# Designed miniproteins, single chains, continued (5): the designs that were tried, part 6

Each design is a single chain, and the fold is of that chain. pLDDT is the mean over its residues in the fold that is shown.

## One batch from the design tools (miniprotein)

Design m16185
Fold by ESMFold2-Fast:
Structure m16185 (fold): chain A 71 residues (1-71)
Amino acid sequence: SKEELREQAEEDIRAAEELIEEGKKTGDLRKYIAAAILATGAVFLAEQAGDEELKKRAEELLKEAMKLIKE
């Protein structure tokens, strides 16, 4: 259902946020890569759910993770 897709996207966003914070604390680039993967999945799930606000949150998080990978 769309609600299940939305819930999964929200979980993936939370997990990606936690991974970014861990990466900042440890300097482990792999955390940022994992966050980018989860954020990408969340964009897709949010789009399928028709949740534009959630999709924008996931896209912003993906951009942050990608920027951190390039630093």
Scores: mean pLDDT 89

Design m16186
Fold by ESMFold2-Fast:
Structure m16186 (fold): chain A 88 residues (1-88)
Amino acid sequence: MKKLLEEEIKKLEEKLKENPDDGEAWLELGKLYYKLGDYEKAIEYVKKALEILGEDNAEALALLGLAYEKMGDTETAEKYYNKAVELG
């Protein structure tokens, strides 16, 4: 499974070099890094997706909560979870 995730990451990174304003592609890249266990990169790319897609993206906010939880930042995770719940 790791090799399939790395291949998908490579495709998204290439796509984003051509279209850096593709917020959905940044969000997908963040999801893939989360699945790989690279929570720092997951947070970085999901935050970039939120800047493009708007801060009301519940999926991106929930993913930030999950990634911060994995990093041990439970207080920040709670803030993002609460924002995601307010939108659903």
Scores: mean pLDDT 82

Design m16187
Fold by ESMFold2-Fast:
Structure m16187 (fold): chain A 67 residues (1-67)
Amino acid sequence: MTEVEKILERLAELEERVLSGEISPEEALARVRELEKELATAKGPLNKLIAARLQLIGLRIDISLRE
């Protein structure tokens, strides 16, 4: 749980940076990929809810690029 919460926190920070224009959407997408790999390293999403939320935010960044 704590490990996954850290991943979500970093993802939220990433989203905020994209919205602020601090980083490019392409860089943000690459970071999302890294977070997905970290989630897998944590033996995966025993918590489906967290996994689904990661997917949704990743898709949002991919589609919107910049809000």
Scores: mean pLDDT 64

Design m16188
Fold by ESMFold2-Fast:
Structure m16188 (fold): chain A 64 residues (1-64)
Amino acid sequence: KEELRKEVNRIRELLDEMARHIDDPEAFEKIEAELRKAVKTPELQGIVDASVAELRRLRAAREA
């Protein structure tokens, strides 16, 4: 009951939180671990992987 909607909302919240903590490596990694635990739907895994890769790319660019 509303599990998919709850999962999507949690993933969105965690991705937004990772973006807000992009300059904090410790928080960024902890939030990514929570995001990985929140993904239960295989179809959402690909979207999450792409989003995390983009956030990691932006973080690396900011540190360069």
Scores: mean pLDDT 80

Design m16189
Fold by ESMFold2-Fast:
Structure m16189 (fold): chain A 91 residues (1-91)
Amino acid sequence: SEVEELYKKLREAASELLKQHADQRKAIADRTSEVVKKLDLKGPRGPAIVAATLGAALGLSDEEIERIAKLFNEDPVKGLEEALKLIERYK
């Protein structure tokens, strides 16, 4: 599936980015948790958490992290495409 391939690419990019920010992992995790707790997410939260973690690792604002997490929850395909564009832009 094209969606599964995009999600695999996103997970690989997220893993690499988190390795680059290893010294900030706790701060990234804490910020991700606080942003996601504010969201009334429906269904599986895993993809939204991955998206929020990426946004926090990239140094995005809380508002942008919330927007990306919500997008992943509401439209996973569009969320994946937007997250990949952000990673490419900030690399």
Scores: mean pLDDT 71

Design m16190
Fold by ESMFold2-Fast:
Parts: structure tokens; sequence; C-alpha cells
Structure m16190 (fold): chain A 59 residues (1-59)
């Protein structure tokens, strides 16, 4: 992954470890938007799925 996406994922995983599911969901939304911008459909799909499971609503 690009370094920017990796940073977002690291922060999201840390939020998950702390039980901060709302924060993790927001970070996965940011990673999803970045993956879409990069044209990485598989990564975008994974991040979207994770954010949705954590209760986020994507546009």
Amino acid sequence: MKEEVEKLVEKALEALRQGRYDEAARLFIQAYEMAKKLGDEELAKMFRTMAEYLGAELP
C-alpha cells in the first residue's frame, strides 16, 4: 500500500485494539477514499466492508 494508506490502516487497527469502533470506522472510510483515488478496487472494497461492519454509512 502507499504510505498514506498504510498510516490510515495503522491508526484504524490501533483504534480497534482500544475498542474505539467509531474512530476505526472513520479511518477505514478515509482509507477507502484513498484506495478509490489510487484505482485499487480490491483495497477499496476491503476498506468499505470493514467500515460498514463497524457501523459507518458510506455515501
Scores: mean pLDDT 78

Design m16191
Fold by ESMFold2-Fast:
Structure m16191 (fold): chain A 59 residues (1-59)
Amino acid sequence: MEPTEAERRGLEAVPEEDREKMRELLRNSEDPERAREAFGRLSPEAQRRYREAIRAAPP
């Protein structure tokens, strides 16, 4: 499934080192349970940046 604009912006907001983990999160975004698990494995800074990017994206 194609990532949403919010998800794409979230991916761009994190450093390259964390982008692999962000892509894993996006791959699991279809399953809320697995997406939550993947998100929980991110650093607190990456989690914050991802949420900020999602909130900044148009609805």
Scores: mean pLDDT 67

Design m16192
Fold by ESMFold2-Fast:
Structure m16192 (fold): chain A 65 residues (1-65)
Amino acid sequence: SEVLELEIDLGMAHIRLALGMPVPEEELEELEERLRELEKDPSVPQERLELLRADLADIKERAAL
């Protein structure tokens, strides 16, 4: 599942940031693009998309974007 894969990758980004490891802008751009593709899929629940958007926004803030 592309949704589950993105959830896992966002979780890993949070762990990396908590450990003081960098998350490069290129990787953040890739995560954002993956989220945009999921937003086009009507089978993905809106509440799940909202959680993914909030998670990505938090990661971007913590990565100093």
Scores: mean pLDDT 84

Design m16193
Fold by ESMFold2-Fast:
Structure m16193 (fold): chain A 66 residues (1-66)
Amino acid sequence: EELRAVLERLGYSPEAIDVALRVYEAKNLEEARKIAREAGLSDEEIDRMKTREQLAFAAARRVDAK
């Protein structure tokens, strides 16, 4: 139900989950995009994301890909 529980069930690392939650809980979409860029997402990847949830999952995947 909660994003943290979903990410834990999918096997993401604690670091990836923390970054994803920061994206999801950002005060606005611009801050969410900033956090996603800092996590290593490209501007092209960010432009494809329509929701904070999509950005959060993309950020988690990027962190665990390192």
Scores: mean pLDDT 80

Design m16194
Fold by ESMFold2-Fast:
Structure m16194 (fold): chain A 74 residues (1-74)
Amino acid sequence: ETEEAGVRLAKAAAEKGDFELAAQISRGLGYNDTAKGAEAAAKGDKETAIEYFQKSLEKDPNNEIAKAGLERLT
């Protein structure tokens, strides 16, 4: 399904450090905090990126995109 495919693609993008792609997909999926984290990471703002990925995980501990982004940055 579209959401599952989007999550897998965004996770793979975050794992590779392609945070621009991860942000675009997360935004399309309505994962606002995850998208903000990826947008910050794409701009080189690691501190802000980590904060938003952690916030995403507080809401949904199974958010694979936020987990991948956080692992990439830490």
Scores: mean pLDDT 83

Design m16195
Fold by ESMFold2-Fast:
Structure m16195 (fold): chain A 71 residues (1-71)
Amino acid sequence: SKEEAQAYYLKGLELYYAGKYEEAVEYFRKAIELDPNYYKAYELLGLALDKLGKKEERKEVAEEGRKLFPE
């Protein structure tokens, strides 16, 4: 549900600002799984992957975000 997606996103944000980027990635991915139109979760997932240096996963996330939010 959207409420569950938001809860995972907010927990991901908490982890991201705590510097727990790997855990943040998992929570942002779960938010996207629950609501594939959750734009902010794609944005923060990309930022967390950048912090981890995960270039290929970052490109994949950017491509999916571009398809869903082409504007």
Scores: mean pLDDT 83

Design m16196
Fold by ESMFold2-Fast:
Formats: sequence, structure tokens, C-alpha cells
Structure m16196 (fold): chain A 80 residues (1-80)
Amino acid sequence: MTKEELKKLADEYYKKGVEYLKQGNKSQAADWFTKAGIYYAQAGEYDKAIEAFRKALEADPNNRTARVGLKTLEELKAKR
């Protein structure tokens, strides 16, 4: 996939997370925000990836993938 395709897919996954959060389905919301974060990171959209992982942790504080992703990207940003 191109970076543009990854970003578009991440935008769609982020919207999915928002919709599940509105429905009160925090577990599904966290999963979709985590997927959005991964795809934003792959697209080089690090600030959006950080935001998506933070949203995932707000929905599910025990989401390990989002926690690891957030830590990795914040450390990367802190070095710059």
C-alpha cells in the first residue's frame, strides 16, 4: 500500500472507533483506534498515530498494543 492509501485506511478506522465509542462499545472502539494508530504510524503520520493510540487507551486502558505503540512514538518524538 502507498502512504496515501495507509493514511486513508487509518482515517476510516479512526471514524469506526468514534462510532463504536458513541455506541458505548469501548472494547471495539479501542480495537479500531489501535488499528488506526498502526496504519497512521506506517504512513509516517506520527502525530495522528499518537492521537489514535491515546483514544484507544481512553477507551481501554489495558490495551497493550496501544500502550506500546504510544510509548514508542512518544519516545521517537522526544528525540527530535
Scores: mean pLDDT 84

Design m16197
Fold by ESMFold2-Fast:
Structure m16197 (fold): chain A 60 residues (1-60)
Amino acid sequence: DDDERAFKFFDKDGDGVITKEELRLRAPAADIDAIMAAADKDGDGKIDYAEFKAYLASQR
């Protein structure tokens, strides 16, 4: 599983969360809102590693 590698790829500043701005650098704009809606379970505009792993599992 490349979940940790994928997370670190998006987490450009290494703060342990992926922000919507970091997603904009790595994903198409059309996909960002879908990723946020699926992964950001608490609606705070940030995706932690556990949320990101759950999102990747749901996409398999």
Scores: mean pLDDT 72

Design m16198
Fold by ESMFold2-Fast:
Structure m16198 (fold): chain A 57 residues (1-57)
Amino acid sequence: MEAQKERIVALGREVGRAEKDTGEAHKKAIQIARSLGGDKDMEIEAGTAAVVEALRK
């Protein structure tokens, strides 16, 4: 479980770095978490990580 969560959150960060818009970054991170069978907690962490990275631009 922890390894899957780490991968999903890492992908969320990559999405945040690629997207200019925080809303799109959040949306894509959630979609990735869901496609990989992530639970609600993984969705929240991936989305948050993506928004934080997008805001750094």
Scores: mean pLDDT 77

Design m16199
Fold by ESMFold2-Fast:
Structure m16199 (fold): chain A 85 residues (1-85)
Amino acid sequence: EKEELEKKLKELEEEIKKIEKEIEELKKKREELLEKLKSLPEDAPLSEILRLIGEILRLIGEILDLELELKKKKEEIKEIKKKLE
């Protein structure tokens, strides 16, 4: 059913655009937190350092999960395009 494949292709392309935007926003937040970590004073409390590291690690995990989802959706697009040939 060509019409179902064409609809799925359009939906996947829109989902990819949303995921790419989310990745860019998370990367900006990661860079901001890395700059905050670098700018901490020498006598900064360990709790503040660990809080920033924890936040950065969470963002890295979220970015990796979204990049994996993006890769899977791009592979689905390739498979649909092959079926439409």
Scores: mean pLDDT 84

Design m16200
Fold by ESMFold2-Fast:
Structure m16200 (fold): chain A 76 residues (1-76)
Amino acid sequence: MADHVYNAAKAAAYYLKQGKEEEARRIVQALADSLGLPPEVADRALELIKKGLEEGKTVDEIAQEVADFMLAEAAR
């Protein structure tokens, strides 16, 4: 379960790093939907990826932060 969220977050970070924002957005939206989360959580996840890339974080570091964020939202 957590591995699925991490892998999806990693894919989104990877695509956004390549400038493929539409694909990254689609992935975080699908992930939010699968977790029963509102679209606003997907938007925040995408913002976290953008911030991580601007800060020079690795895709793996960003994926972990996004996965932790989305799993915390899903646990409420």
Scores: mean pLDDT 83

Design m16201
Fold by ESMFold2-Fast:
Structure m16201 (fold): chain A 69 residues (1-69)
Amino acid sequence: EEIDKIYEEAVKRLKELGEYYNAPTLAEQAIETVKFIAESAKKNGIEPEKVKARLDELIKRVEEMLKYL
């Protein structure tokens, strides 16, 4: 449940980045990666705090990449 909320917030942030930089395909690919990470974390009992840190890092790298497009 906590991981699901973290996932939904990450998806929203990535979708907003895709709209802002006009890069929907890259945003969709990042969302698929986030979904895989969240599902794997739930299956393996990873702490929500660790999941949030990993997804925040991913979003930061996606935004950095989009700035150079």
Scores: mean pLDDT 83

Design m16202
Fold by ESMFold2-Fast:
Structure m16202 (fold): chain A 102 residues (1-102)
Amino acid sequence: SAADAARAEALAEVLAIERRTGEELERARKEAKSPEEERRKLLEVLDEAEAELEALRARYADAGADIRAFLDGQLARVAAARRLVEEGRLDEALAEMAPTEL
């Protein structure tokens, strides 16, 4: 059905964002020249993830309560990870952004 197709598409796009975000966070940690640069780069990656998830939330606004709740949950994870980065809790921030197990 169209609703089932929309759910599958939304999930696939979120998983792609999670994978890319995780790879970019790990790269930022490895390539940063200082703790200050690492923190800045992690926040930049999280800002990009938030923007992409907000765009998906707008696109799927009418898709269904389950899809909306799922996207809201993903945005909450990014917000939690951002707070952890701001607190200097970088390992916990990366754990928060770990890819969803299927």
Scores: mean pLDDT 84

Design m16203
Fold by ESMFold2-Fast:
Structure m16203 (fold): chain A 60 residues (1-60)
Amino acid sequence: MTVEQVRAMLRKAAEELSKTYSKEEVIERVRQAAQTLADAGWISPEEAEEIVKEIEEELR
């Protein structure tokens, strides 16, 4: 799986979660998902943090 595919998946998840949860809760859930994917070796921890920051900025 590429980092671009992970970014797209997490962005879509954030969009769906934003319909029912607060911005803070969405960011927390996205961060947990990104960390899980990094732990699984699909992306680096640095890439996970970058994706979370991008999504957080988009939700502001």
Scores: mean pLDDT 81

Design m16204
Fold by ESMFold2-Fast:
Structure m16204 (fold): chain A 81 residues (1-81)
Amino acid sequence: SALAAAVTARYAELAAERLAELEALIAAGRHEEAERLAAELLAEALREAGLEEQAELLLEAAEAYLAGDEEKALELFKKAM
């Protein structure tokens, strides 16, 4: 869909702007922080597209995943899609 393409393109743009920071976190073994940053960038792309509810669900899914609750993370992620 046009909306999905626009969100994907904006996320890619935001990720490119923060690429050095993401790579530095991964190189330092700070994988949870890198995953949180990636989720925040995708949530920002969703908010800019007017998908506020989806952005909130995505951030909740990311925090559940980082907390080790994979079942809750998957359920929230499905609702965001």
Scores: mean pLDDT 83

Design m16205
Fold by ESMFold2-Fast:
Structure m16205 (fold): chain A 72 residues (1-72)
Amino acid sequence: MEEAEKLIKEARKALENGDYQRAVELFEKALEVYPSAEIYRLLGRAYEMLGDTEKAIEAYQKAVAIEKEKAR
Protein backbone atom coordinates (compact mmCIF):
# COMPACT_ATOMS: atom_id res chain seq x y z
CA MET A 1 0.00 0.00 0.00
CA GLU A 2 2.64 2.58 1.02
CA GLU A 3 4.85 1.55 -1.93
CA ALA A 4 1.98 2.09 -4.39
CA GLU A 5 1.24 5.54 -2.90
CA LYS A 6 4.91 6.54 -3.24
CA LEU A 7 5.06 5.35 -6.86
CA ILE A 8 1.81 7.21 -7.69
CA LYS A 9 3.15 10.40 -6.09
CA GLU A 10 6.42 10.20 -8.06
CA ALA A 11 4.51 9.34 -11.27
CA ARG A 12 2.22 12.37 -10.80
CA LYS A 13 5.29 14.59 -10.37
CA ALA A 14 6.80 13.17 -13.57
CA LEU A 15 3.52 13.84 -15.40
CA GLU A 16 3.42 17.47 -14.12
CA ASN A 17 7.08 17.97 -15.15
CA GLY A 18 6.39 16.72 -18.69
CA ASP A 19 8.45 13.56 -18.17
CA TYR A 20 5.72 11.36 -19.65
CA GLN A 21 7.95 8.33 -20.26
CA ARG A 22 8.96 8.24 -16.58
CA ALA A 23 5.32 8.74 -15.56
CA VAL A 24 4.33 5.65 -17.63
CA GLU A 25 7.07 3.54 -16.01
CA LEU A 26 6.11 4.61 -12.47
CA PHE A 27 2.37 4.11 -13.05
CA GLU A 28 3.05 0.61 -14.48
CA LYS A 29 5.03 -0.24 -11.33
CA ALA A 30 2.20 1.09 -9.14
CA LEU A 31 -0.31 -1.10 -11.05
CA GLU A 32 1.83 -4.19 -10.31
CA VAL A 33 1.47 -3.43 -6.58
CA TYR A 34 -2.14 -2.14 -6.55
CA PRO A 35 -4.30 -2.12 -9.70
CA SER A 36 -6.83 0.74 -9.59
CA ALA A 37 -9.04 2.65 -12.02
CA GLU A 38 -7.41 5.96 -11.01
CA ILE A 39 -3.91 4.71 -11.87
CA TYR A 40 -5.11 3.33 -15.23
CA ARG A 41 -6.68 6.73 -16.05
CA LEU A 42 -3.40 8.50 -15.20
CA LEU A 43 -1.46 5.95 -17.28
CA GLY A 44 -3.84 6.66 -20.18
CA ARG A 45 -3.20 10.39 -19.81
CA ALA A 46 0.58 9.81 -19.87
CA TYR A 47 0.24 7.73 -23.06
CA GLU A 48 -1.89 10.49 -24.68
CA MET A 49 0.86 13.02 -23.91
CA LEU A 50 3.39 10.67 -25.53
CA GLY A 51 1.13 10.37 -28.61
CA ASP A 52 0.50 6.64 -28.06
CA THR A 53 -3.25 6.70 -28.70
CA GLU A 54 -3.70 2.91 -28.80
CA LYS A 55 -2.09 2.38 -25.38
CA ALA A 56 -4.01 5.34 -23.95
CA ILE A 57 -7.32 3.75 -25.08
CA GLU A 58 -6.30 0.39 -23.57
CA ALA A 59 -5.49 2.04 -20.22
CA TYR A 60 -8.82 3.94 -20.17
CA GLN A 61 -10.72 0.73 -21.00
CA LYS A 62 -9.01 -1.01 -18.04
CA ALA A 63 -10.03 1.88 -15.76
CA VAL A 64 -13.68 1.64 -16.89
CA ALA A 65 -13.67 -2.15 -16.37
CA ILE A 66 -12.40 -1.79 -12.78
CA GLU A 67 -14.95 0.96 -11.97
CA LYS A 68 -17.83 -1.15 -13.33
CA GLU A 69 -16.72 -4.11 -11.20
CA LYS A 70 -16.53 -1.93 -8.05
CA ALA A 71 -20.02 -0.51 -8.71
CA ARG A 72 -21.44 -4.01 -9.10
Scores: mean pLDDT 82

Design m16206
Fold by ESMFold2-Fast:
Structure m16206 (fold): chain A 62 residues (1-62)
Amino acid sequence: MDKAKLEKEGKYEEVARATLEEARRLGLISDEEAAEIEKLIKQGKYKEAVELAERLGVRSAT
């Protein structure tokens, strides 16, 4: 992968991880829901992870 593509993907990963952490801290999601979001992050589906967290009532951490 070229540097620009890697940087863009890294940004989405960071946003997804921050969104998950915020949702857990605020008590907006259960442990099971947090595990589902983390599974998406592990699969490289960072955008889907953020979208799932937002659907559960959490705003993006950007």
Scores: mean pLDDT 69

Design m16207
Fold by ESMFold2-Fast:
Structure m16207 (fold): chain A 91 residues (1-91)
Amino acid sequence: SSSELFEEYKPNKLLKEILEKVGEKKETYTVFEIEGALLRYLDLNKLADPDDPDKYDISNTPLGEILGKDTFTIEELGEVIEKLKKYMTKV
């Protein structure tokens, strides 16, 4: 629903450390801002598979530890965001 675009969440310590790696310094974020920050995190850490730019290797990263996954594809980004909601609290 449209309310989900404007709903703000406070990330926990683990997610906050990931957000801070891409220069995010807020107390709360919308889902849209979290998604943008994740895409910047993937790019900054060069996590895209060189043979498939739609695939990301997050093994041995804090993001992979939080998600309990070694890889995901850009098509799974929405599912990744939903899993990350467990690591944030709605304001």
Scores: mean pLDDT 79

Design m16208
Fold by ESMFold2-Fast:
Structure m16208 (fold): chain A 83 residues (1-83)
Amino acid sequence: DELYKELEKALLAGDYKKAAELLEEIMEKTDPDNARLLIAIGEVYEKAGDLKKAKEYYKKALEKRPDNEVVQKKLKEIEEKLK
């Protein structure tokens, strides 16, 4: 409950780095294999400008959901930006 309230505050403030860290903590306490949480963490790190972390979490999400075309496309776009 408290972690989700802090996450909402961070997202509303545009503090995507803090939001990503809070989502990582939620993931560790619930299910580190939750593909939806892995995608959300990747998206928030991408908004924070941490493309290396975004890539890491999108790869983990695709390991759990290899047929997710949206995540495949996001990962490809990030890999192009990191060139």
Scores: mean pLDDT 84

Design m16209
Fold by ESMFold2-Fast:
Structure m16209 (fold): chain A 78 residues (1-78)
Amino acid sequence: MKLKVTAKVPPDKAAGVARLLEQLAERYGGKILELKVNADGTIEAVIEVPEDKADEFAEDLQSAVRALGGEAKVERIE
């Protein structure tokens, strides 16, 4: 299943979120298809994860981004 991720964090935390996405993708047996990190702290990604792991991945990601003082939106696109 493909997930579109949009996250907004303080600019100094953007690299941390990108690293988090990589670690979570590995944990859930997923793959990062696209990753864009903008200077303003906006991160955009497309990640493929097993369908049965998609909700758990989204919840973990949203919680982790909130802990960094930001917000993440995760949308199923397939």
Scores: mean pLDDT 83

Design m16210
Fold by ESMFold2-Fast:
Parts: sequence; structure tokens; C-alpha cells
Structure m16210 (fold): chain A 120 residues (1-120)
Amino acid sequence: MEKQKEIERLIQEAEEALKNGDVDKAIEYLSQALKLANETKISKETADRIVELTRKILEMLTDEQLDKLMESIAQALGIPVSQLKALADLIPKKEAILTVVRAHVSIAAGEARGLLTPPL
């Protein structure tokens, strides 16, 4: 299956899991979608859907569930969880998670190119 189609399927599955109150499955599908998005180019529409899905999941979570989500997202994006925790020391955890997700999917969609210019 093309990675773009697989990401769209995972987003749909996560949205369905969320509607059924299965937050753990929603987090699993979101994490899989983020991992694939970090490995390929996606559409702007797909990036926006991942951000909105993340926001909806965040609205349903307790503080303990937020820690689990941070670990899952960090693993999916290939970043140390300590980096997300450091950001969460500066801004609210939900905003830290949403900011990191938005940055990564915007890069995959080609929307945030300038923010990742390597230092020379």
C-alpha cells in the first residue's frame, strides 16, 4: 500500500476508535500514522487531519494518559521523550505535544521548510 493511503487509513481508524471511546487504540493508530508521515511526503490535507486528530485525543486525556501519549509520539517521530518533557516544562503538556506533532507533519507536507534549515 502507498504510504499516503496507509496514513489516511490509520487516521480513519484512529477517528473511529476515538468515537468508540477506545483511546488506547486511537493513540496506537495516531502513532503509526505519525511514524509513516515522518518517513514520507504527505498532503497538506492529511497533515491538517493528523493535527486535528491529535487535538481531539488530547481533549479526552488525563495527565497520566498524556505521559503515555508523549512516549508513543516521541517513539513514532524518532525523538527522545526527554525533548518533549523539556518542552512541557516551558508550556502546557497538551500544547507541547500538539506543537511537536504540527511541526513534524508540516515538514512532511512541505509547509514548514524554513523552520528546519540546517545551521551552517
Scores: mean pLDDT 77

Design m16211
Fold by ESMFold2-Fast:
Structure m16211 (fold): chain A 63 residues (1-63)
Amino acid sequence: SKKVLEAEILLALGRMAAWLGMYDLAIKLYEEALKLAREAGDEELVREIEEELEEVRRKKEEL
């Protein structure tokens, strides 16, 4: 699915933003990836993105 590919690209960009400490940008990218994964019905990808988004939000709270 094109939406799955778009979600995976946004997830990769979100991971990079998180690695650079840009947590606000990472959260926005993860939220867009999550929206696309949900629209595509990819439950496995949705779960993966939700878990990583929770981790990034936790890291932002530690700043």
Scores: mean pLDDT 88

Design m16212
Fold by ESMFold2-Fast:
Structure m16212 (fold): chain A 61 residues (1-61)
Amino acid sequence: SNVEKVEELLEKLKAILEKNGKTLSKESEEAAKKTLEGLKKAGEELVERTLEGLEEVLKSL
């Protein structure tokens, strides 16, 4: 997959988590990156919609 696009998605995930008082460990960050790479291959739109849904849920907390 496109490395720059995966890095962008990872940064979005980190921003969502930090906004809600959570951070990723270095190990969790690597795991999340690999998961996002796999999901991006399966469906880029699915990944974006999932991140949007998570942001909405976290905003409601």
Scores: mean pLDDT 68

Design m16213
Fold by ESMFold2-Fast:
Structure m16213 (fold): chain A 96 residues (1-96)
Amino acid sequence: GAKAVALGIEAVLDGLRGVALGLEALKLGRSKEGLILGIAAALAGIGGIFLGALALLLVLKEGPNPVAIALAILGLALGLLGLALGRAAIRVAEYG
């Protein structure tokens, strides 16, 4: 239903932000810690995008189901982790 769709969209958006911040930290690239956090942010963000998109696809194909909700929640968790790591990566890159 609407809840799985909303969570899936939020997972994709947060994942995209995590990837963008991770890539920006990699461009600044003056510390190993900033690089590691930037890579981690990009990977977590990609995971959030993939799981969020998969949840949306499952809702579209099969309608509301608990698997789609579970994937949307996992995607949101990874997307938020990517966003948090991306913010940390930029902060570390600015101080390195």
Scores: mean pLDDT 81

Design m16214
Fold by ESMFold2-Fast:
Parts: C-alpha cells; sequence; structure tokens
Structure m16214 (fold): chain A 118 residues (1-118)
C-alpha cells in the first residue's frame, strides 16, 4: 500500500547517515504523495529536503508545483523564484512562474516569464 511505502521510505530517510541520500529520499516521498494528490503532506517532505539542501533546484520547483495545486499562488511564486535564483536557465521554473502570475490575474508579468521559458 502507499501508506506502507511512505513508512518504509521515511524510516530509510531517518536512519540514513548520508545527507544526500536523506535529501533524495525526502524528495521521493514528496513526489509519491504529490502523485496521490496529498499536496500538504508532499510539501512537508519537500521542506524537509530543503532543510537538508537549500540549493536543491528540483525540490524548490516541486514545492512550488505542490503549492500551486493548493492554489497558494503567492507562496508558489516564492518557491519558483528561488529555483530561478539557483538556476536561471530552468525553463520549467519560468513556465510555472508565468502560470502562477496568470492565476493571480497578472497577465503582463506572466507573458514576460513565459518568454523566459523559451
Amino acid sequence: SIEEEVKELEKKAEESKDKKEQTELYVELGKLLYFEKRYEEAIEYFEKALALDPKNVGAWLLLGIALYELKKYEEAIEAFKKAIELDPENETAWEFLGEAYKKLGKYEEAEEYFKKAE
């Protein structure tokens, strides 16, 4: 079951002495919960990954996407901007930044960010 997989992965992350392995396991936990549409729980694991490695571009991007699914567009924008700060050529982060601005009715800013995603 998903609950058994979550418990096994969380135990593996907590018992790991390798910071990189712990970070990767928390990202995988977040992804698993995201695909189950358990967005609040996914966010908790992405935040745990970012506490271990605040320069993990993928974790910032996934945090933003999960916040976007919860319609927390301002918080999603902050996460996407952090991903872009770390990796300015990340086309996916620029695209999601544009989508979040569009959801806030900021169409002019959204268009500028979509152009950065090209």
Scores: mean pLDDT 91

Design m16215
Fold by ESMFold2-Fast:
Structure m16215 (fold): chain A 61 residues (1-61)
Amino acid sequence: MSNEEIVREVLLQLSREAVEQLLRREEALLKDMEADPSTPQERIERTRRNVEIIREVLEEL
């Protein structure tokens, strides 16, 4: 089981409101990271993947 699968399972146990709040926080973090030229590309890609997982979970709820 990948770390992404574990994250999905945890998110599916949360309320829709909690998942939506997490999405907003991760999207804000991603935006700040993309605006900062010193942020490593690997960290940006990881955060982007987290945002995609949260969005997919919201669509499944």
Scores: mean pLDDT 78

Design m16216
Fold by ESMFold2-Fast:
Structure m16216 (fold): chain A 71 residues (1-71)
Amino acid sequence: SEAARRERIARELKEQIDTNGEHLKSSDLRAMVALARKYGLPPSLLQRLLEIARKLNDRDTAEELEELLRG
């Protein structure tokens, strides 16, 4: 089902962030934002991606994540 697919993607992205968050690059964040736009991610994961984007000084990705968080 579509709901099961969204749950799987959210889980996989959470694990990737938890394991490799300190090593994520802007290109990784952009790929994750594309998945968030397509499948939807929990606000808690979007917030974590936003914090990483700000740490990397990636303003474009941070702005996209802020838009996703606002709905």
Scores: mean pLDDT 82

Design m16217
Fold by ESMFold2-Fast:
Structure m16217 (fold): chain A 68 residues (1-68)
Amino acid sequence: SAIEAAEKAVEAAKEGDENEALKYASEAYKLDPKSLEVAKKLREAAKYSKGEVKERLEAAAKQMEELA
């Protein structure tokens, strides 16, 4: 599910696996682009990320919040 993909993005971010975090975040976004719960989890993943990955996760969450 979209929520499960978003949770995997958070776990990957906590482990420092930026590529996996973005992969799972993209999957979550594609499965449910209007989910405020997914957006919240992407913001959580961004807290454990830095640089471009952090910016991409925050941008995706913001877009989802705007679509909801």
Scores: mean pLDDT 83

Design m16218
Fold by ESMFold2-Fast:
Structure m16218 (fold): chain A 73 residues (1-73)
Amino acid sequence: AEKYTEEGKEYLKQGKPELAAKYFKKALEIDPNNEEARKGFEEAVVLLAQQGKVELAKEYGEYLKKLIPNYPL
């Protein structure tokens, strides 16, 4: 999980939100309680929308909403 989270952060720094979201999603599939991966995924979705990739941002935003009800304390 940590390796995927770090890879996602690196892609965000490079301005590659699509790849960043992919890696953060992988981290969340392994550990859905990974706060860093969730925050990074949210950031990647925002950046996707800002780059005009609104369809992909919508798809990933819906995935995030599914994680909210079971997000740990």
Scores: mean pLDDT 75

Design m16219
Fold by ESMFold2-Fast:
Structure m16219 (fold): chain A 60 residues (1-60)
Amino acid sequence: SNIEKGLELAREAGRAAAEGRYGEAARLLQQSSKYFEAAGDTAAARVARAEADRLAALGP
């Protein structure tokens, strides 16, 4: 389902961020936010997008 894919991508983003791969983590969270939007979970989508923006700033 869209919500399950969103959660899976968010977990992968968490692992990437823990390893210092901030650019990859940001991309994964942007994908996660699209799946949350497709599932109708606009709150989760906004949180994922905000976290993606934060992580992208850390990994130029």
Scores: mean pLDDT 87

Design m16220
Fold by ESMFold2-Fast:
Structure m16220 (fold): chain A 87 residues (1-87)
Amino acid sequence: DKEKKEEITKLASLASAHYILAVGYETEAELVKRKGEEEAEKAKEDEEKSKKIKEEMEEKVKELLEKAEEHKKLAEEYKKKADELEE
């Protein structure tokens, strides 16, 4: 009984932690996008520089969103395991 409750609590905590990390990565992606768009606008008279800034921003945003998606998947998996133990 107590051991089962401790495992459920652990799995629920892991699910919450991964969900928080996912939200953190999504928030970071938004900040990277805003900064990248601002820097590209400042460099707009240099087409090559502006393009490079946008490409680097888009790549970083993609990496952060992929990390967010992986953490969301882990959160869902841990939540499902916790729910299965609760019957």
Scores: mean pLDDT 86

Design m16221
Fold by ESMFold2-Fast:
Structure m16221 (fold): chain A 88 residues (1-88)
Amino acid sequence: EKVEKELREAEEEAKRKAEAAGKKFVGPLLIRDDETLSGLAGPSDNGTVVEVVLEVEIEGYRVLFLAASGADVSEQDVAEAIAGSLAL
C-alpha cells in the first residue's frame, strides 16, 4: 500500500533524526491542516520534553513525527505530553 510505504519510510527517517539528536523516538501523530500544537517543547511534570523531528504530508494529512528527551522518559509519559499539547 502506497500510504503505508510512505508512512514507514518517513517513520524510519524520523527515528534516524531522533537518534542523531540523542532523543527517544515517539511515533507519528496525524493532525488536520487547521490544527496546531501548543506547549510541545516544554518540559512535562517529570522533565520530559517532546518536539517535532519531522513533518511530512501523506495523502493530504499532516504527519508529525515526535521525539522526547528527559531523565525518565517512558512511552506513557510521552503520550500524555502529546495529548496535552494538542489541547492548545
Scores: mean pLDDT 61

